# Ledger of designs, part 69: designed miniproteins, single chains, continued (3)

Each design is a single chain, and the fold is of that chain. pLDDT is the mean over its residues in the fold that is shown.

## One batch from the design tools (miniprotein)

Design m10391
Fold by ESMFold2-Fast:
Structure m10391 (fold): chain A 68 residues (1-68)
Amino acid sequence: SLLDRLEERLAELRERYEALPVKSPELERELRAIEEELRRMREHGASVAQEVALALRLVGVEFELSLL
C-alpha cells in the first residue's frame, strides 16, 4: 500500500538524518512531525489527500538532506 511505502521511505530518511555528523533542529522537528502524522494515519486511517500531502513532505525532507 502507499502507507507501507511512506513508512519505508520515512525509515530510510530517518537513518540518513541519524548518520549526519551535525544535527539540524528544524529537520529533526519535521521528521518527528511526519512520524507522528504517519502513526495517526496508521491508527485511524487516511484519505488519499492526506497520503499525498505526507509523500510531498517526505520529498521536502529528502531535498533538505541532499543539501547537507
Scores: mean pLDDT 87

Design m10392
Fold by ESMFold2-Fast:
Parts: sequence; structure tokens; C-alpha cells
Structure m10392 (fold): chain A 98 residues (1-98)
Amino acid sequence: SEAAELFKKKDYEKFEELFRKALEERKIDELNKILLLGSEDPSNRERVLALAQEAIEKAPKEDQLEILNTALAAFSSLGEKEAAEEVEKRIQELLKEQ
């Protein structure tokens, strides 16, 4: 995929542009794949955290649970315990509203 090629080349500016395009177009499956791909390299910790937070804040309510589940997987993969715990807490809060 284009995201995988950009990630391999370390073209992170264009990688982030693809992420934001997926978010704008509500291509949640593609957005989630980009987050998981980013989490494969620990040097991307801050980038993955920032992009996931942006997606969680800007996504429509109906897409938030899916994005939060992917963010939890990505943060757990990166060893970001505090960020993962906060996402897990937010998932539980959303499930209580249903």
C-alpha cells in the first residue's frame, strides 16, 4: 500500500497526510491500518500517540469505538501503558452509554 511504502522510506510527512485524508474521508479501516503500521516502529511513539488522539477527537461518535480499539492495540504494542489505560477507560465509558 502507499502508506507501507511511505513508512518504509520514512516519509512521515506524507504518511501523516494519508492518515488525515483517511480521517477526513471516514475510511476508518484504512486509518486503523495506518495507526497499526506506525506502531510497528517504536521511534514513531509520539507520532502514533498524536495521530490517534487527533482521530479520537475529530471522528464522529459512531466511528470512535472502532478507532479507540485500534488505538488501544497500537499503544499496547508500543508499551505506552498510561495512554493505553486512558483509551481503555474511554472505551468502557462509551460502552456504558449504549
Scores: mean pLDDT 83

Design m10393
Fold by ESMFold2-Fast:
Parts: C-alpha cells; sequence; structure tokens
Structure m10393 (fold): chain A 63 residues (1-63)
C-alpha cells in the first residue's frame, strides 16, 4: 500500500543516518516530486504524507 511504501522510505532513511526530521522532509520531497511527475495519484500522496507525518511525530513526540 501507499502507507507501507512511505514507512519503508522513512525507515530506510533513518537506517542511513538521517534524523527523524530530515527523513520526514526527504519523504515529503519525494512524494511531491512523484505526484508532480504523475508517478503516484493525489490520493496516494495524501496517504503517504499522512503516514510519514505520523511516524516522525511519534519519534519527535511534539518536542
Amino acid sequence: SAAEEARRMYRELLAKGYSPEEAYLLVVQKVEEDLASGKITSEEAKVMLDEARRLAYRELRER
């Protein structure tokens, strides 16, 4: 699913040493680029951005 893809991207970026905030911003950029190029639908983009935000929020815990 789109949410699973967003989770994979986010986890992979964390594994590469990016911070939760950096990983979130990189996922946002990738989703926006893929949406603009027609690689994903607007609905998929919304699901992916929501999932990435939830993951980043959990790890940052509204610091």
Scores: mean pLDDT 81

Design m10394
Fold by ESMFold2-Fast:
Structure m10394 (fold): chain A 95 residues (1-95)
Amino acid sequence: SKALDKEKLRALLEEVASLLSPEQLAMGRNLIDTLETEEQVREYEKALKEEMEKMDLPDEKKLRVRRELYRRIGEEALSVEELRELLRELREREE
C-alpha cells in the first residue's frame, strides 16, 4: 500500500478515549500524525498495545499514566524505545 494506514492506531486511541481529556486525545492524534512510515505505525501500534496490556492498574492510575504519556508525546517526538521506557517508568511510579 502506498497510503500510510493509521486507522488501527486511531482505533486504539479511541478505545482509551473515555480515560483521556479532549486535550490528551488531541495530543494522541498529533502523535499519530507525526508517524511517516508503515514500519513506525506498526511499531507504535505494537508498543502501545503491549504496554497497555501489561498495565494491571486501577482506572485512576491508568488515567494518570496515559495523561503523562500523552503530555510528553505532545511536547516531543518519542521513538518506540523511548515510549516503552516512559510507559515502564510511569507504571512503576503508580505501582
Scores: mean pLDDT 66

Design m10395
Fold by ESMFold2-Fast:
Structure m10395 (fold): chain A 94 residues (1-94)
Amino acid sequence: SLRDKVIEDLRKFLEKHKFSPETRAELERLIEEAEQTDDPLKLSRLVSRAIALVLQEIGDEIEQALQDLKNYREGKAEPSPLAKELEEIREKLK
């Protein structure tokens, strides 16, 4: 069904990206609520909320990667893989 495909796509996206435990729990709650509804309009609203949370979390991951890079420059921590990739991209754009 359309609902099952949407839920599966959201679960796959969640597996592809590492989210905070809090955001993951909220996304899982939205997915569970989507599984409980047969209303297409309600399903659409829940999916929109899930997408908004994903976009918000990606922003937080970028900020965390930048913080990890700053900590590395101060000798406090190793750079995260995302921080390293962002630095490499920045260098190529010079």
Scores: mean pLDDT 67

Design m10396
Fold by ESMFold2-Fast:
Structure m10396 (fold): chain A 77 residues (1-77)
Amino acid sequence: SADEAAAREALAALLALVREIHEDERLSEAERRELLEWADARALEASKEPTAAARAAALRAITAELRARRAAVLARR
């Protein structure tokens, strides 16, 4: 379904950002851990959403917030 495809696409986008954070040598180990632990906790909550549409929306929101949090961490330097 379109909703299941959207959920898969949203998850792929989040996993790509998680990979970027793992590889971002500009981040300290503590900053990387904080961002990834936040993302893991939010993704676990998103996995409990009852519909694919709700999961896709939650995953998109997590990806946007994780991107903003990463940018904010880097801007503090």
Scores: mean pLDDT 90

Design m10397
Fold by ESMFold2-Fast:
Structure m10397 (fold): chain A 63 residues (1-63)
Amino acid sequence: SLDELSDSVENIVKGLRDLLAQAPEEVRPELERILKQAEKTDNPLDAHALYVAAAGLLAAARS
């Protein structure tokens, strides 16, 4: 349903905020840009792709 899709996007955006809170300063502007894109989408697949990109960026920065 549309409600389930909306809840999925909201949960992904919450996850992105959690990643941003843990992010080193060097990658924070990029993660903020990704979060802004995720907040504009109503598509959970697009939101999920943005989450994966953010998680990958954070992992690379911590390596």
Scores: mean pLDDT 79

Design m10398
Fold by ESMFold2-Fast:
Parts: structure tokens; C-alpha cells; sequence
Structure m10398 (fold): chain A 94 residues (1-94)
């Protein structure tokens, strides 16, 4: 019931993952900083915000995360699977 939000999230996560793969900025968990994308947290928020009856707070938090996502240049090795899962889930929702 929120295909626009799902489409926005899909575009952002694809761009982060593709850029990280292209630039070699898939980092070890010990190399995390403020520019490292937390794909597991994003996936959890995304699933809540795109449910049939989403809490307005979860929608708000996901939109904040989407705005901050342009600042993320790195992804953790342990988060690559979560990013891929988010892409697959978002493609099914839109």
C-alpha cells in the first residue's frame, strides 16, 4: 500500500550497494563509521513502513533514513545480504 516509498527505498539501496561494489567500499565491521549504511536496520524499518497497516512513526523514520542515505558511501560485509534482501522485498511490494 506504499509503492512510492518502496520505490524510493529500492532506488537508494540499489545505488548504495552498486556504488560500494564498484568503488570497493564494502568494509569489515571493524571499519564502520558514520558513512557506513546499516542495511539490517533499514530492512527492519522498511518492512514495518511498507506493511498493510504501517505505524506513521515507522514511515517517518524510514523517510529520515532515506534522506540520510545519500551520505552513506560504505556498506558492511555482514550487511550485504540484508541489502540484497531489501531489494528483493521492495521489488515485490512495488
Amino acid sequence: KNPVLAGEALKVVKEILERAEKEGTIVKDSEMNEKTFDAKQFLKLFKKATSEKPDPYDIFMLRLYLKEAKNYTKIRESDVDAAKELIEYAEKVI
Scores: mean pLDDT 76

Design m10399
Fold by ESMFold2-Fast:
Structure m10399 (fold): chain A 89 residues (1-89)
Amino acid sequence: SQKEKIIKELKLFAREVQEAIDNKVSVEEMIKLIEEKVKKIKEVADEEVNKKVEELVEKIKALLEAKVSAEDLKLELSERVQELIDEIE
């Protein structure tokens, strides 16, 4: 279903960003990764989901700019992505 495709892309987004955090990639590389993943989500998601994804991305970018700990960033990412998945299910 379309919902399953959206959830799959959201889970992939969270996993790949978490892996990039663990690999200590630069903030610039992290932002690029996030933007590439968001593009894939937008290809399968409707306008309402896309707005929520944009809000999630803005929150994560703000945390990256604030230089929060890797653990706090991963926690916020996992919680925000799970909230969005729960809203779609």
Scores: mean pLDDT 81

Design m10400
Fold by ESMFold2-Fast:
Structure m10400 (fold): chain A 89 residues (1-89)
Amino acid sequence: SEQERLAERILNWLKELRDRLARLEELYKDNVPAALEELRATFERLEAFLQQVGLGLIPGSPETLRLLSELRERIEELLAEIEQELKDS
């Protein structure tokens, strides 16, 4: 179904984002402003997905919901770390 295909695309995007986030956590030390903009945009997209799942517009499997929450928390933590580094500079 279209919903199953959409769910698979979202799950694959979240898995790719997890891998990309690991690289960003390493690379942000070289370019903090660029990493900050990308992280903020990604956080907004994750919040939009969570809202759409809550409204029943996107099917949320337990794995998808867990991964969404995990990545959102990791991005929040990284944004807070970057903000602290900017204040300490």
Scores: mean pLDDT 73

Design m10401
Fold by ESMFold2-Fast:
Structure m10401 (fold): chain A 80 residues (1-80)
Amino acid sequence: STIAEKVLQAVSFVRKLLLENLDDPKVRELIKELLKKKFKLDDKEAEEAINTMAELIKEYPEDVLSEEQKELAEKTEKEL
């Protein structure tokens, strides 16, 4: 898969945390560290994922990712 695909999958895993706590810099930093640890993303990739999700949420607040992408993220979470 491409870096973009992995980034979106990782971001979908933390979607709830981003949606509910995006404006909290401490929560944003925790999400960034979680992405780096669980999905083996570097600092730049994790920051890009968070920024991409923030932009998508603003444009599509109800549904940022497809159901298939959400299911893949949940499956990945269980495997970690």
Scores: mean pLDDT 64

Design m10402
Fold by ESMFold2-Fast:
Structure m10402 (fold): chain A 90 residues (1-90)
Amino acid sequence: SKKLEELKKKLLEIKKESEKQLPDLKESAKKRLKEKRPDLPEEVIEKRAEAIAYTAAKIRFIGEAIDLGLEYIKEGMDKEEVDKLLSEIS
């Protein structure tokens, strides 16, 4: 389906944008952790900041992907096709 290919392309673009923000999200999380928990070893802060950044980027991607998917469902795309595509790209 041409609409399925179009949705896939747009989802991949959203994913790339979320991934581009990952380094900045990690540095922001690291600074906040150092301020809130100065007692934590640097290696623990690094690991937690990475996890927080990854989760934040994933949440942003999922939110935008769901919104886009719902638009395509509203335009007549099958719900199961959208769910399958979101699972493949996430």
Scores: mean pLDDT 85

Design m10403
Fold by ESMFold2-Fast:
Structure m10403 (fold): chain A 109 residues (1-109)
Amino acid sequence: DEVRQINQSYLDRFGELADRMVATVARGSGDETLTQEVRKLLGLAASYLALAFASDKEGAEEYLEKMRELLERAVELASQVPEAAPEVRRLAEEMAETAEEGIKKVHEL
């Protein structure tokens, strides 16, 4: 199933970038509660991306919007760690691009 393989590769990449953001926050902050909240928001964002991949074009757009809202909230929290802020913003941009590219690719097949 080519579509399923494409979906999984983009979900895996999104998850890898999310793990890097959590690690970046953990390195810059001794606040385990902050790190856990960022991880939770990114996990919810990944869940909405998975729903977007499982949906038609209209449903995918709604789930991508929810994913972006959660990603922005995670960035706002993570950016409270000044040393992490530039890398967090870069990773969030890559995550958003990964999500949009993946959804576009499967809907253009």
Scores: mean pLDDT 86

Design m10404
Fold by ESMFold2-Fast:
Structure m10404 (fold): chain A 88 residues (1-88)
Amino acid sequence: SNEEKEAIRKKVSELVKQAGENLRKAIDLKGTEEAEKYVQKALDYADEIGKFVPEKAEELRKAIEDAYKDPTAFSKAAKIAVDIVNEI
């Protein structure tokens, strides 16, 4: 139903926001043990998104890893996240 689709979109949108916030925190703290905890949290949120959109969640997971290594790749991860929400 349209109501179920909207509920899933809202849930995935929240997971996307949490993944992005944790990734940004990991980038800000890069080079510390604390940063590794935040990147793992971002990846865990991508895995949760995978319960709804498995193929794009795998792409998001890869983009999160790439952005943590190179912050210039953050915009690509953000675009994938927006595309995931918009396709629900």
Scores: mean pLDDT 86

Design m10405
Fold by ESMFold2-Fast:
Structure m10405 (fold): chain A 71 residues (1-71)
Amino acid sequence: SNSEALQLVDQAEELLKKGDYVSAAGLVLDAILLAPQVVPAVEEALSKSKNIDEALKNALEAARAELRKLS
């Protein structure tokens, strides 16, 4: 559900703040599996990113924004 996907996005953001990029990326993928409609926004964010930190931050913001629109 979108609420479960939002919870995973929030957890991924906490892991990213701790520098755990692998676990953060895993939770982003889990959120996409629950709410695949966010994929186009996440893909656009990733394509415009220059490094992994920027990519994960942009992907999390894109997913959160899209989930809030669809709720």
Scores: mean pLDDT 80

Design m10406
Fold by ESMFold2-Fast:
Structure m10406 (fold): chain A 78 residues (1-78)
Amino acid sequence: SVDEALAQAASTISVEDVVELARKAAEHPDPSTRAAYEVAALLMASLMTPEQRKEVAEQLRKSDDPLLKEVAEAIERS
């Protein structure tokens, strides 16, 4: 099914890839580029399992950056 194909495709998305996009969303100097990385991180996270999203959020919360904590909360809500 389409849902099964989408789940299979999502299995190629790594926790580390989403963490990197989230960090770029918090750290990039250009506001427009930050917004693009945030949208990309949230979109990729939405294709992941709840367990993978929790792992991403836990990695982001290890940072002292309050923007990364906000992104972690958004990912867990998706």
Scores: mean pLDDT 75

Design m10407
Fold by ESMFold2-Fast:
Structure m10407 (fold): chain A 62 residues (1-62)
Amino acid sequence: LSNQIHTTLQELFPESADIDQLTAEALDFAEAFSKGFKVPLSLALPLAIEAVRLDEEAAQKK
């Protein structure tokens, strides 16, 4: 699962210097969503990846 997140983020952010950090953030979001909504981690992953993407885009506007 972590390896799939890493690969997906690497494809979405090929210019990112720290894919490991983004992967850790996505896992934290996925775990929070999974526990909060009581859904399987696999359903929380797309939302977690989107949250990381939006956070990264917001950082670029600063």
Scores: mean pLDDT 72

Design m10408
Fold by ESMFold2-Fast:
Structure m10408 (fold): chain A 87 residues (1-87)
Amino acid sequence: MQRLQDLVRRLQRLLEEMRELYKRTKDPRIKKAYEEGTRRFQEINERGGRGYELPEEERPKHEEEVIRRLEDLIREMEEIIEEHKKE
């Protein structure tokens, strides 16, 4: 549970950083990444929320899948932010 919550908070921070980068740069690449990231994050959140309605035996598998999707999105976002934040 803690791992999932940490990933959600981390992704929220990354999306906020991406939004700030877009506000400052007006870079279409950053805008596209932010829009796609936000869309994918909403899909993951909807999936995660539904997991609480599943039988106990199905929840660990569902949580693992949600975690993997979050980790993939976080990795992609971090790569884009690192390219633009590091000078």
Scores: mean pLDDT 76

Design m10409
Fold by ESMFold2-Fast:
Structure m10409 (fold): chain A 75 residues (1-75)
Amino acid sequence: MDQGQQLWHQGVQALKAGNLKEGEKYFQQASELYPEPHSSAIRAGGKAALEGAKAGKPDEGIREGVRAASEVLRE
């Protein structure tokens, strides 16, 4: 995987572990590695994942985040 995809996966794992601040950090770092429009897609995905985790629905938020960033994160 490229470094941006690895950072995104680290963010997802941090959210699953309940580490919201760490997850947000990884999503920000991942977005910085991509040009627009992919950078904006990763930021939107990270925001959706964080909002889901804050609402006590990390699996739903992660799913929505992956959907928003799918063009970048899909193999």
Scores: mean pLDDT 72

Design m10410
Fold by ESMFold2-Fast:
Structure m10410 (fold): chain A 102 residues (1-102)
Amino acid sequence: QAELDRVLAEAREQLERFEKEVLEVISTGGKGLEDALKHAEEFLNLLKRAIELDPSKRDVFAEAAELVMKIVEDLLKDPNLDIDYVKEQFEKVRALLDEAAA
């Protein structure tokens, strides 16, 4: 439990960094894309670790990972994403992490 709590706290930090960087990429027309992709990767690695620590929550963590991958794909296709749409997707990821937090 302590290790899972630590991993989830680190995942939330990487998710917050990723969100800030995605919003910067959108607002600046492409600046910070490399940093955004780096923090997305770190977040996905932490979710993979969380699944190893608690396989019973695999579905919740997998759904969170799929949402982040979708944001990455959308950002790579069009860096002029709707900011409100992006914020809604990040809120969904946070809700899934809250559901997974034990």
Scores: mean pLDDT 84

Design m10411
Fold by ESMFold2-Fast:
Structure m10411 (fold): chain A 62 residues (1-62)
Amino acid sequence: TAGDAAARGGLAGDGAAAEAGAVAASQKHYFTPTARGRALARRGGERGDGSLAGAGASSGGV
């Protein structure tokens, strides 16, 4: 369903980005995992919270 897919995309995308960052940080402990995982998690958070907020605020995003 289009409406259901859209709702899932928003919430799932945000959760998936944060989750992937945390998981990457743990799995990549082989060399410099924290830096990589942190960058991924921050990218998701900043994109949705910072950058997306500035661009999506006028559109009524989050």
Scores: mean pLDDT 47

Design m10412
Fold by ESMFold2-Fast:
Structure m10412 (fold): chain A 100 residues (1-100)
Amino acid sequence: MTLEELKEALEKALEEATKNKQETLKKWIEAVLLALEGKYEEAYELLKETLLKLGVPEELAELAAKGAIEALKYLKEGKFEEAEKIIEETAEKIRKLLEE
């Protein structure tokens, strides 16, 4: 799958989420599309705000959003192993926060 094919698939998913009034899914897809366009700061802020609106604590929302954007940056570069490592490291940090 090319980056272009992935972007087209995400844009179609965004249309379906909008049609079905799935606001949370819509915001997540919008953030992924922003990250794929290199707008990482905008994508980060959108993901963080979405998590906060779902009642996720601020520290956890910041950590999850940062990890997601960093993973997407590696995915855009075709670095799947690095993306997986970021996801695993972020999940471990989240687990430690939830244990305290």
Scores: mean pLDDT 76

Design m10413
Fold by ESMFold2-Fast:
Structure m10413 (fold): chain A 83 residues (1-83)
Amino acid sequence: MIPKEELAEELERAVEEMVRNMGMIVRRTTASGEVEVLLYPAGDAPPLSRKELAERAGDPDTDTSFDSVLAAAEKAGLAPPWL
């Protein structure tokens, strides 16, 4: 049996390696029921929050940016299993 801390470290490492190769959209639900979306770009860039993505795109009202990309990521099996 692997200790929870060691298992968490191994999982984090595996996720980081996957993200570096593929890029990934991560969705999580807050306690209030709001959906928080993070985009992991391919390569060594850090994850981008919804606010940071909107700032980079210069258009926070782009209708197809988060919801449609998130739906496409889920359809492609890119949504993380720990969501």
Scores: mean pLDDT 51

Design m10414
Fold by ESMFold2-Fast:
Structure m10414 (fold): chain A 76 residues (1-76)
Amino acid sequence: MEEVEKAVEEAIEQAVKTLRSIKDVDLARELAGVLTQMITRELAEKYNLSQEETDKVRERIEKALEETVKEMEKEA
């Protein structure tokens, strides 16, 4: 459980860094969706997550990346 939680936090941190590095808000918005899907799938496969656990991880990643894009929009 602790390993999964740490992996989710690290994945979110890396995704946020990636979104902020491109500086294009429109591209960041599109990439946030792609990154959410890719990271969720990788974590689900690596940790053999149930459907319920996978859904919770997806929602957490999606919320974090959407908040990042929203902050970038305010900075633009």
Scores: mean pLDDT 82

Design m10415
Fold by ESMFold2-Fast:
Structure m10415 (fold): chain A 83 residues (1-83)
Amino acid sequence: MVASVTAVVLPEDPEGDPAIFLVADPSVPQALKDYLIEKAEEAARNPGYKSVEKVEIDGEEYTVEVEGRMDGDSGVGKAVAKK
């Protein structure tokens, strides 16, 4: 795993900006981080969503696993990049 993002959509503001938790290797390009944030936010708003995608960023191929779920009343999305 080279990067992961967890996004949490709070029940009091489901249309507001999600809380973002990002863990990434320092060498990971910003474009990959931005992609993971977008995918985690989408998954947080779509509980039950699962996908595995191959993406190419800066000439490197990554496998991105995305999952959306509910944790209590909050929507939680997780996006994980592997190389």
Scores: mean pLDDT 79

Design m10416
Fold by ESMFold2-Fast:
Structure m10416 (fold): chain A 96 residues (1-96)
Amino acid sequence: SILEERLRELRERLEEKIATLSPEDQAKVEAAIEEVRARRDELVEEFLAIPEHLKETVLGLYLAAASFDLEFDDLPRLVDAARLIERVEILLEALK
């Protein structure tokens, strides 16, 4: 799907930017990803409650926000992008 292709592209961009960070800052991004993973069941339950006709739009908005954050070399924006990308990956897996 187009969403899966967009997710893959954004994950690759994120990983390239993480590789340029100090080990301390890489650990901060990784901690943010693990925080999202820890909330998996909550995020899936919330997402499944969204009307079917809006689900794809919501995922698209998360990916657009992540793409925008990846245009900058700010650690806080990279952390936000990492959270959004991990969220979309979890939610797309829940739809299978």
Scores: mean pLDDT 88

Design m10417
Fold by ESMFold2-Fast:
Structure m10417 (fold): chain A 86 residues (1-86)
Amino acid sequence: MEKVRELLRLLSERQGREPPSDEEVEELLKKIKEELKKNPSITEEEFERVVELQLAILRGDYDLAEVAKLEKVSQATVRREIARGA
């Protein structure tokens, strides 16, 4: 489950947000483990493999549309501040 922490950290970095607190991560991990216990046909190992795949995609293949939206918002903010200072 440690890779879930890494996934959340990378998602927060991508969005320019603060990473979730240790308490928030621990609570989410508890919920994931409880859901896995409720459905014994899905193992914790199988879930971790899916998380590993998502993590690999995020490290090597960023959603260009999502990145473009974040860059566009940042650029619009910079342009607004420049215009205000003129």
Scores: mean pLDDT 61

Design m10418
Fold by ESMFold2-Fast:
Structure m10418 (fold): chain A 80 residues (1-80)
Amino acid sequence: MSPAQMIQLANDLIETGRRYEAEGNFKQAGDLFHRAGNLYRSLGFDDEASKAYQLASDSYRKAGNYDNSQKYLKQSQQLS
């Protein structure tokens, strides 16, 4: 997969995650946001990765998954 295709995939994951969040499907939203964060991080897009991990943390917290919420909050903070 090309870097351009990976960027498009990460953007699509964020958009789909926001739709799941709007529907109250917070676990699925968190899963999509952390996958987007991993893609952005692998490409060196640390700011975008940090924001995606913050979205994952927030969604997992709303889902009652405090372990994943804390995990991705820490990853977000490490990327500043």
Scores: mean pLDDT 88

Design m10419
Fold by ESMFold2-Fast:
Structure m10419 (fold): chain A 76 residues (1-76)
Amino acid sequence: MFEAEILEALGRMAAAVGDAETAVRAFTEAGRLRGWSEEEVRARTVERLREAAERNAKIPGREEVAEELRAAAEEL
């Protein structure tokens, strides 16, 4: 699953820099390529976004990035 691995890596990088929109799209598409259901894709995407938000919240100066990632997770 070469494409799913690339999208998952893209999603992680996007989340790390605060690009929540790209992270959501990349994680969602990666999950679909892996054959997950829409419910599984949403649940796992929310989990990844919340995890990225928690990591960013521990880094000084990234509070806004953490909040953006949490907001994106809540909208899913």
Scores: mean pLDDT 79

Design m10420
Fold by ESMFold2-Fast:
Structure m10420 (fold): chain A 75 residues (1-75)
Amino acid sequence: MPSKEEILAEFEAKAQELIDSVEDPAVRAALEVLYRHYLAELRRLSEVKSVEELQKAVDQALATLEAFRDDLLAR
């Protein structure tokens, strides 16, 4: 089972890859704002939630970032 530190590092790596895949600087900036918000929330949750609950939160945050990117790129 991965540690909470490994789960957070996975979120940071995958979110950064998602942001770096976007060429539009306005879309990238919007994703960076949302990413920073989720990173702060996930770090707070890591103090009080189990590894399993943190993994679910990371999976949901990544899905939300991807959907938000797709919505912005669609207009």
Scores: mean pLDDT 83

Design m10421
Fold by ESMFold2-Fast:
Structure m10421 (fold): chain A 115 residues (1-115)
Amino acid sequence: GSATLEELKADIERALKEMENASPLEVARILGRLFARFVAALGDLTPEQRKEAVELLKEAMEGIKKRLTPEQQALLDEIFAEVQRLVDEGKPLDEIRDAVARGMQRLVDAVRAEL
């Protein structure tokens, strides 16, 4: 419901604050937690509210990308685009969750490779 969207907005604000002094690896881990919270929130939302949740996350991604290398930014954009497509197509929550988990693991691995 509406309370779930307010909780997601608060989770986004906390994640952005936590990222202010975070290392690249910690940014990737914070992102993983945020995406997990996002997927959980989708389960409690109407189709219209799910689109609003995607828009909130999209706005947050604009700030987060600035903390990453160009290659990591491109990967995050790819991951987000896939998640947005799955939401728009009304895919099951487990499929969205699995796509997020795979994408976040790829991001963590990419960050570790550049350390």
Scores: mean pLDDT 83

Design m10422
Fold by ESMFold2-Fast:
Structure m10422 (fold): chain A 70 residues (1-70)
Amino acid sequence: KEIEELAKAGDSEAQFQLGLQLYLQGKTEEAAELFRKLAEQGDEVAQRLLAQILEQQGKTEEAQAYLAKA
């Protein structure tokens, strides 16, 4: 719960941790949205992780675009 509150407040580390928790819970779409926000802010780890999720969803072209930014 605290991690969710910090993530909403804009804490990038909390946003990353919340994204991981959502992914592990099977909430892949919600996790991808958090990683997308971080990736757009230049987080290389989030860019790579988002690319992996996108590949698992069959969105290979979008995944390649994020990998090119990392």
Scores: mean pLDDT 77

Design m10423
Fold by ESMFold2-Fast:
Structure m10423 (fold): chain A 88 residues (1-88)
Amino acid sequence: GEEVQKALSAITRALLELERAKGGDLTSRPLAVAAAQKAKEYLEKADIPNGKAAIDAVSKAITAAEAGRFDEAQDALEKAMAHIRASS
């Protein structure tokens, strides 16, 4: 649905901003967090079979990104995308 596509787009943006943050862009960390939060909101509205697993993975990514643990945040977002794809 539209909500699923918006969630995937938001995750893609979060991954891009995490890569920028790893490169030292201090403005990209809050942008990555904001994008991941938007992905979570879209997933909560999407009501897909693996929705809880995807939301849990995005929540882990938000916590990791806020802590500056960018590799953990990227891994968590990739797991969220896998759960979303398994739902379609």
Scores: mean pLDDT 86

Design m10424
Fold by ESMFold2-Fast:
Structure m10424 (fold): chain A 57 residues (1-57)
Amino acid sequence: MTQKLIDEVRKRLEERLKELKAEIDRINSMPTLTPEEQARLADLQRRIKEIEERLKN
């Protein structure tokens, strides 16, 4: 049971990472970034680091 839960959580975190990285790529493809978009980029980077730390464990 625990193993199945770990696998499901890992899969969810990997899917989330893909989504967040795609969002960062989209923002970075914009010719001009507003302060609000820069703040969102920073928030996305923080979320990615948190997920990567969880996957590391």
Scores: mean pLDDT 78

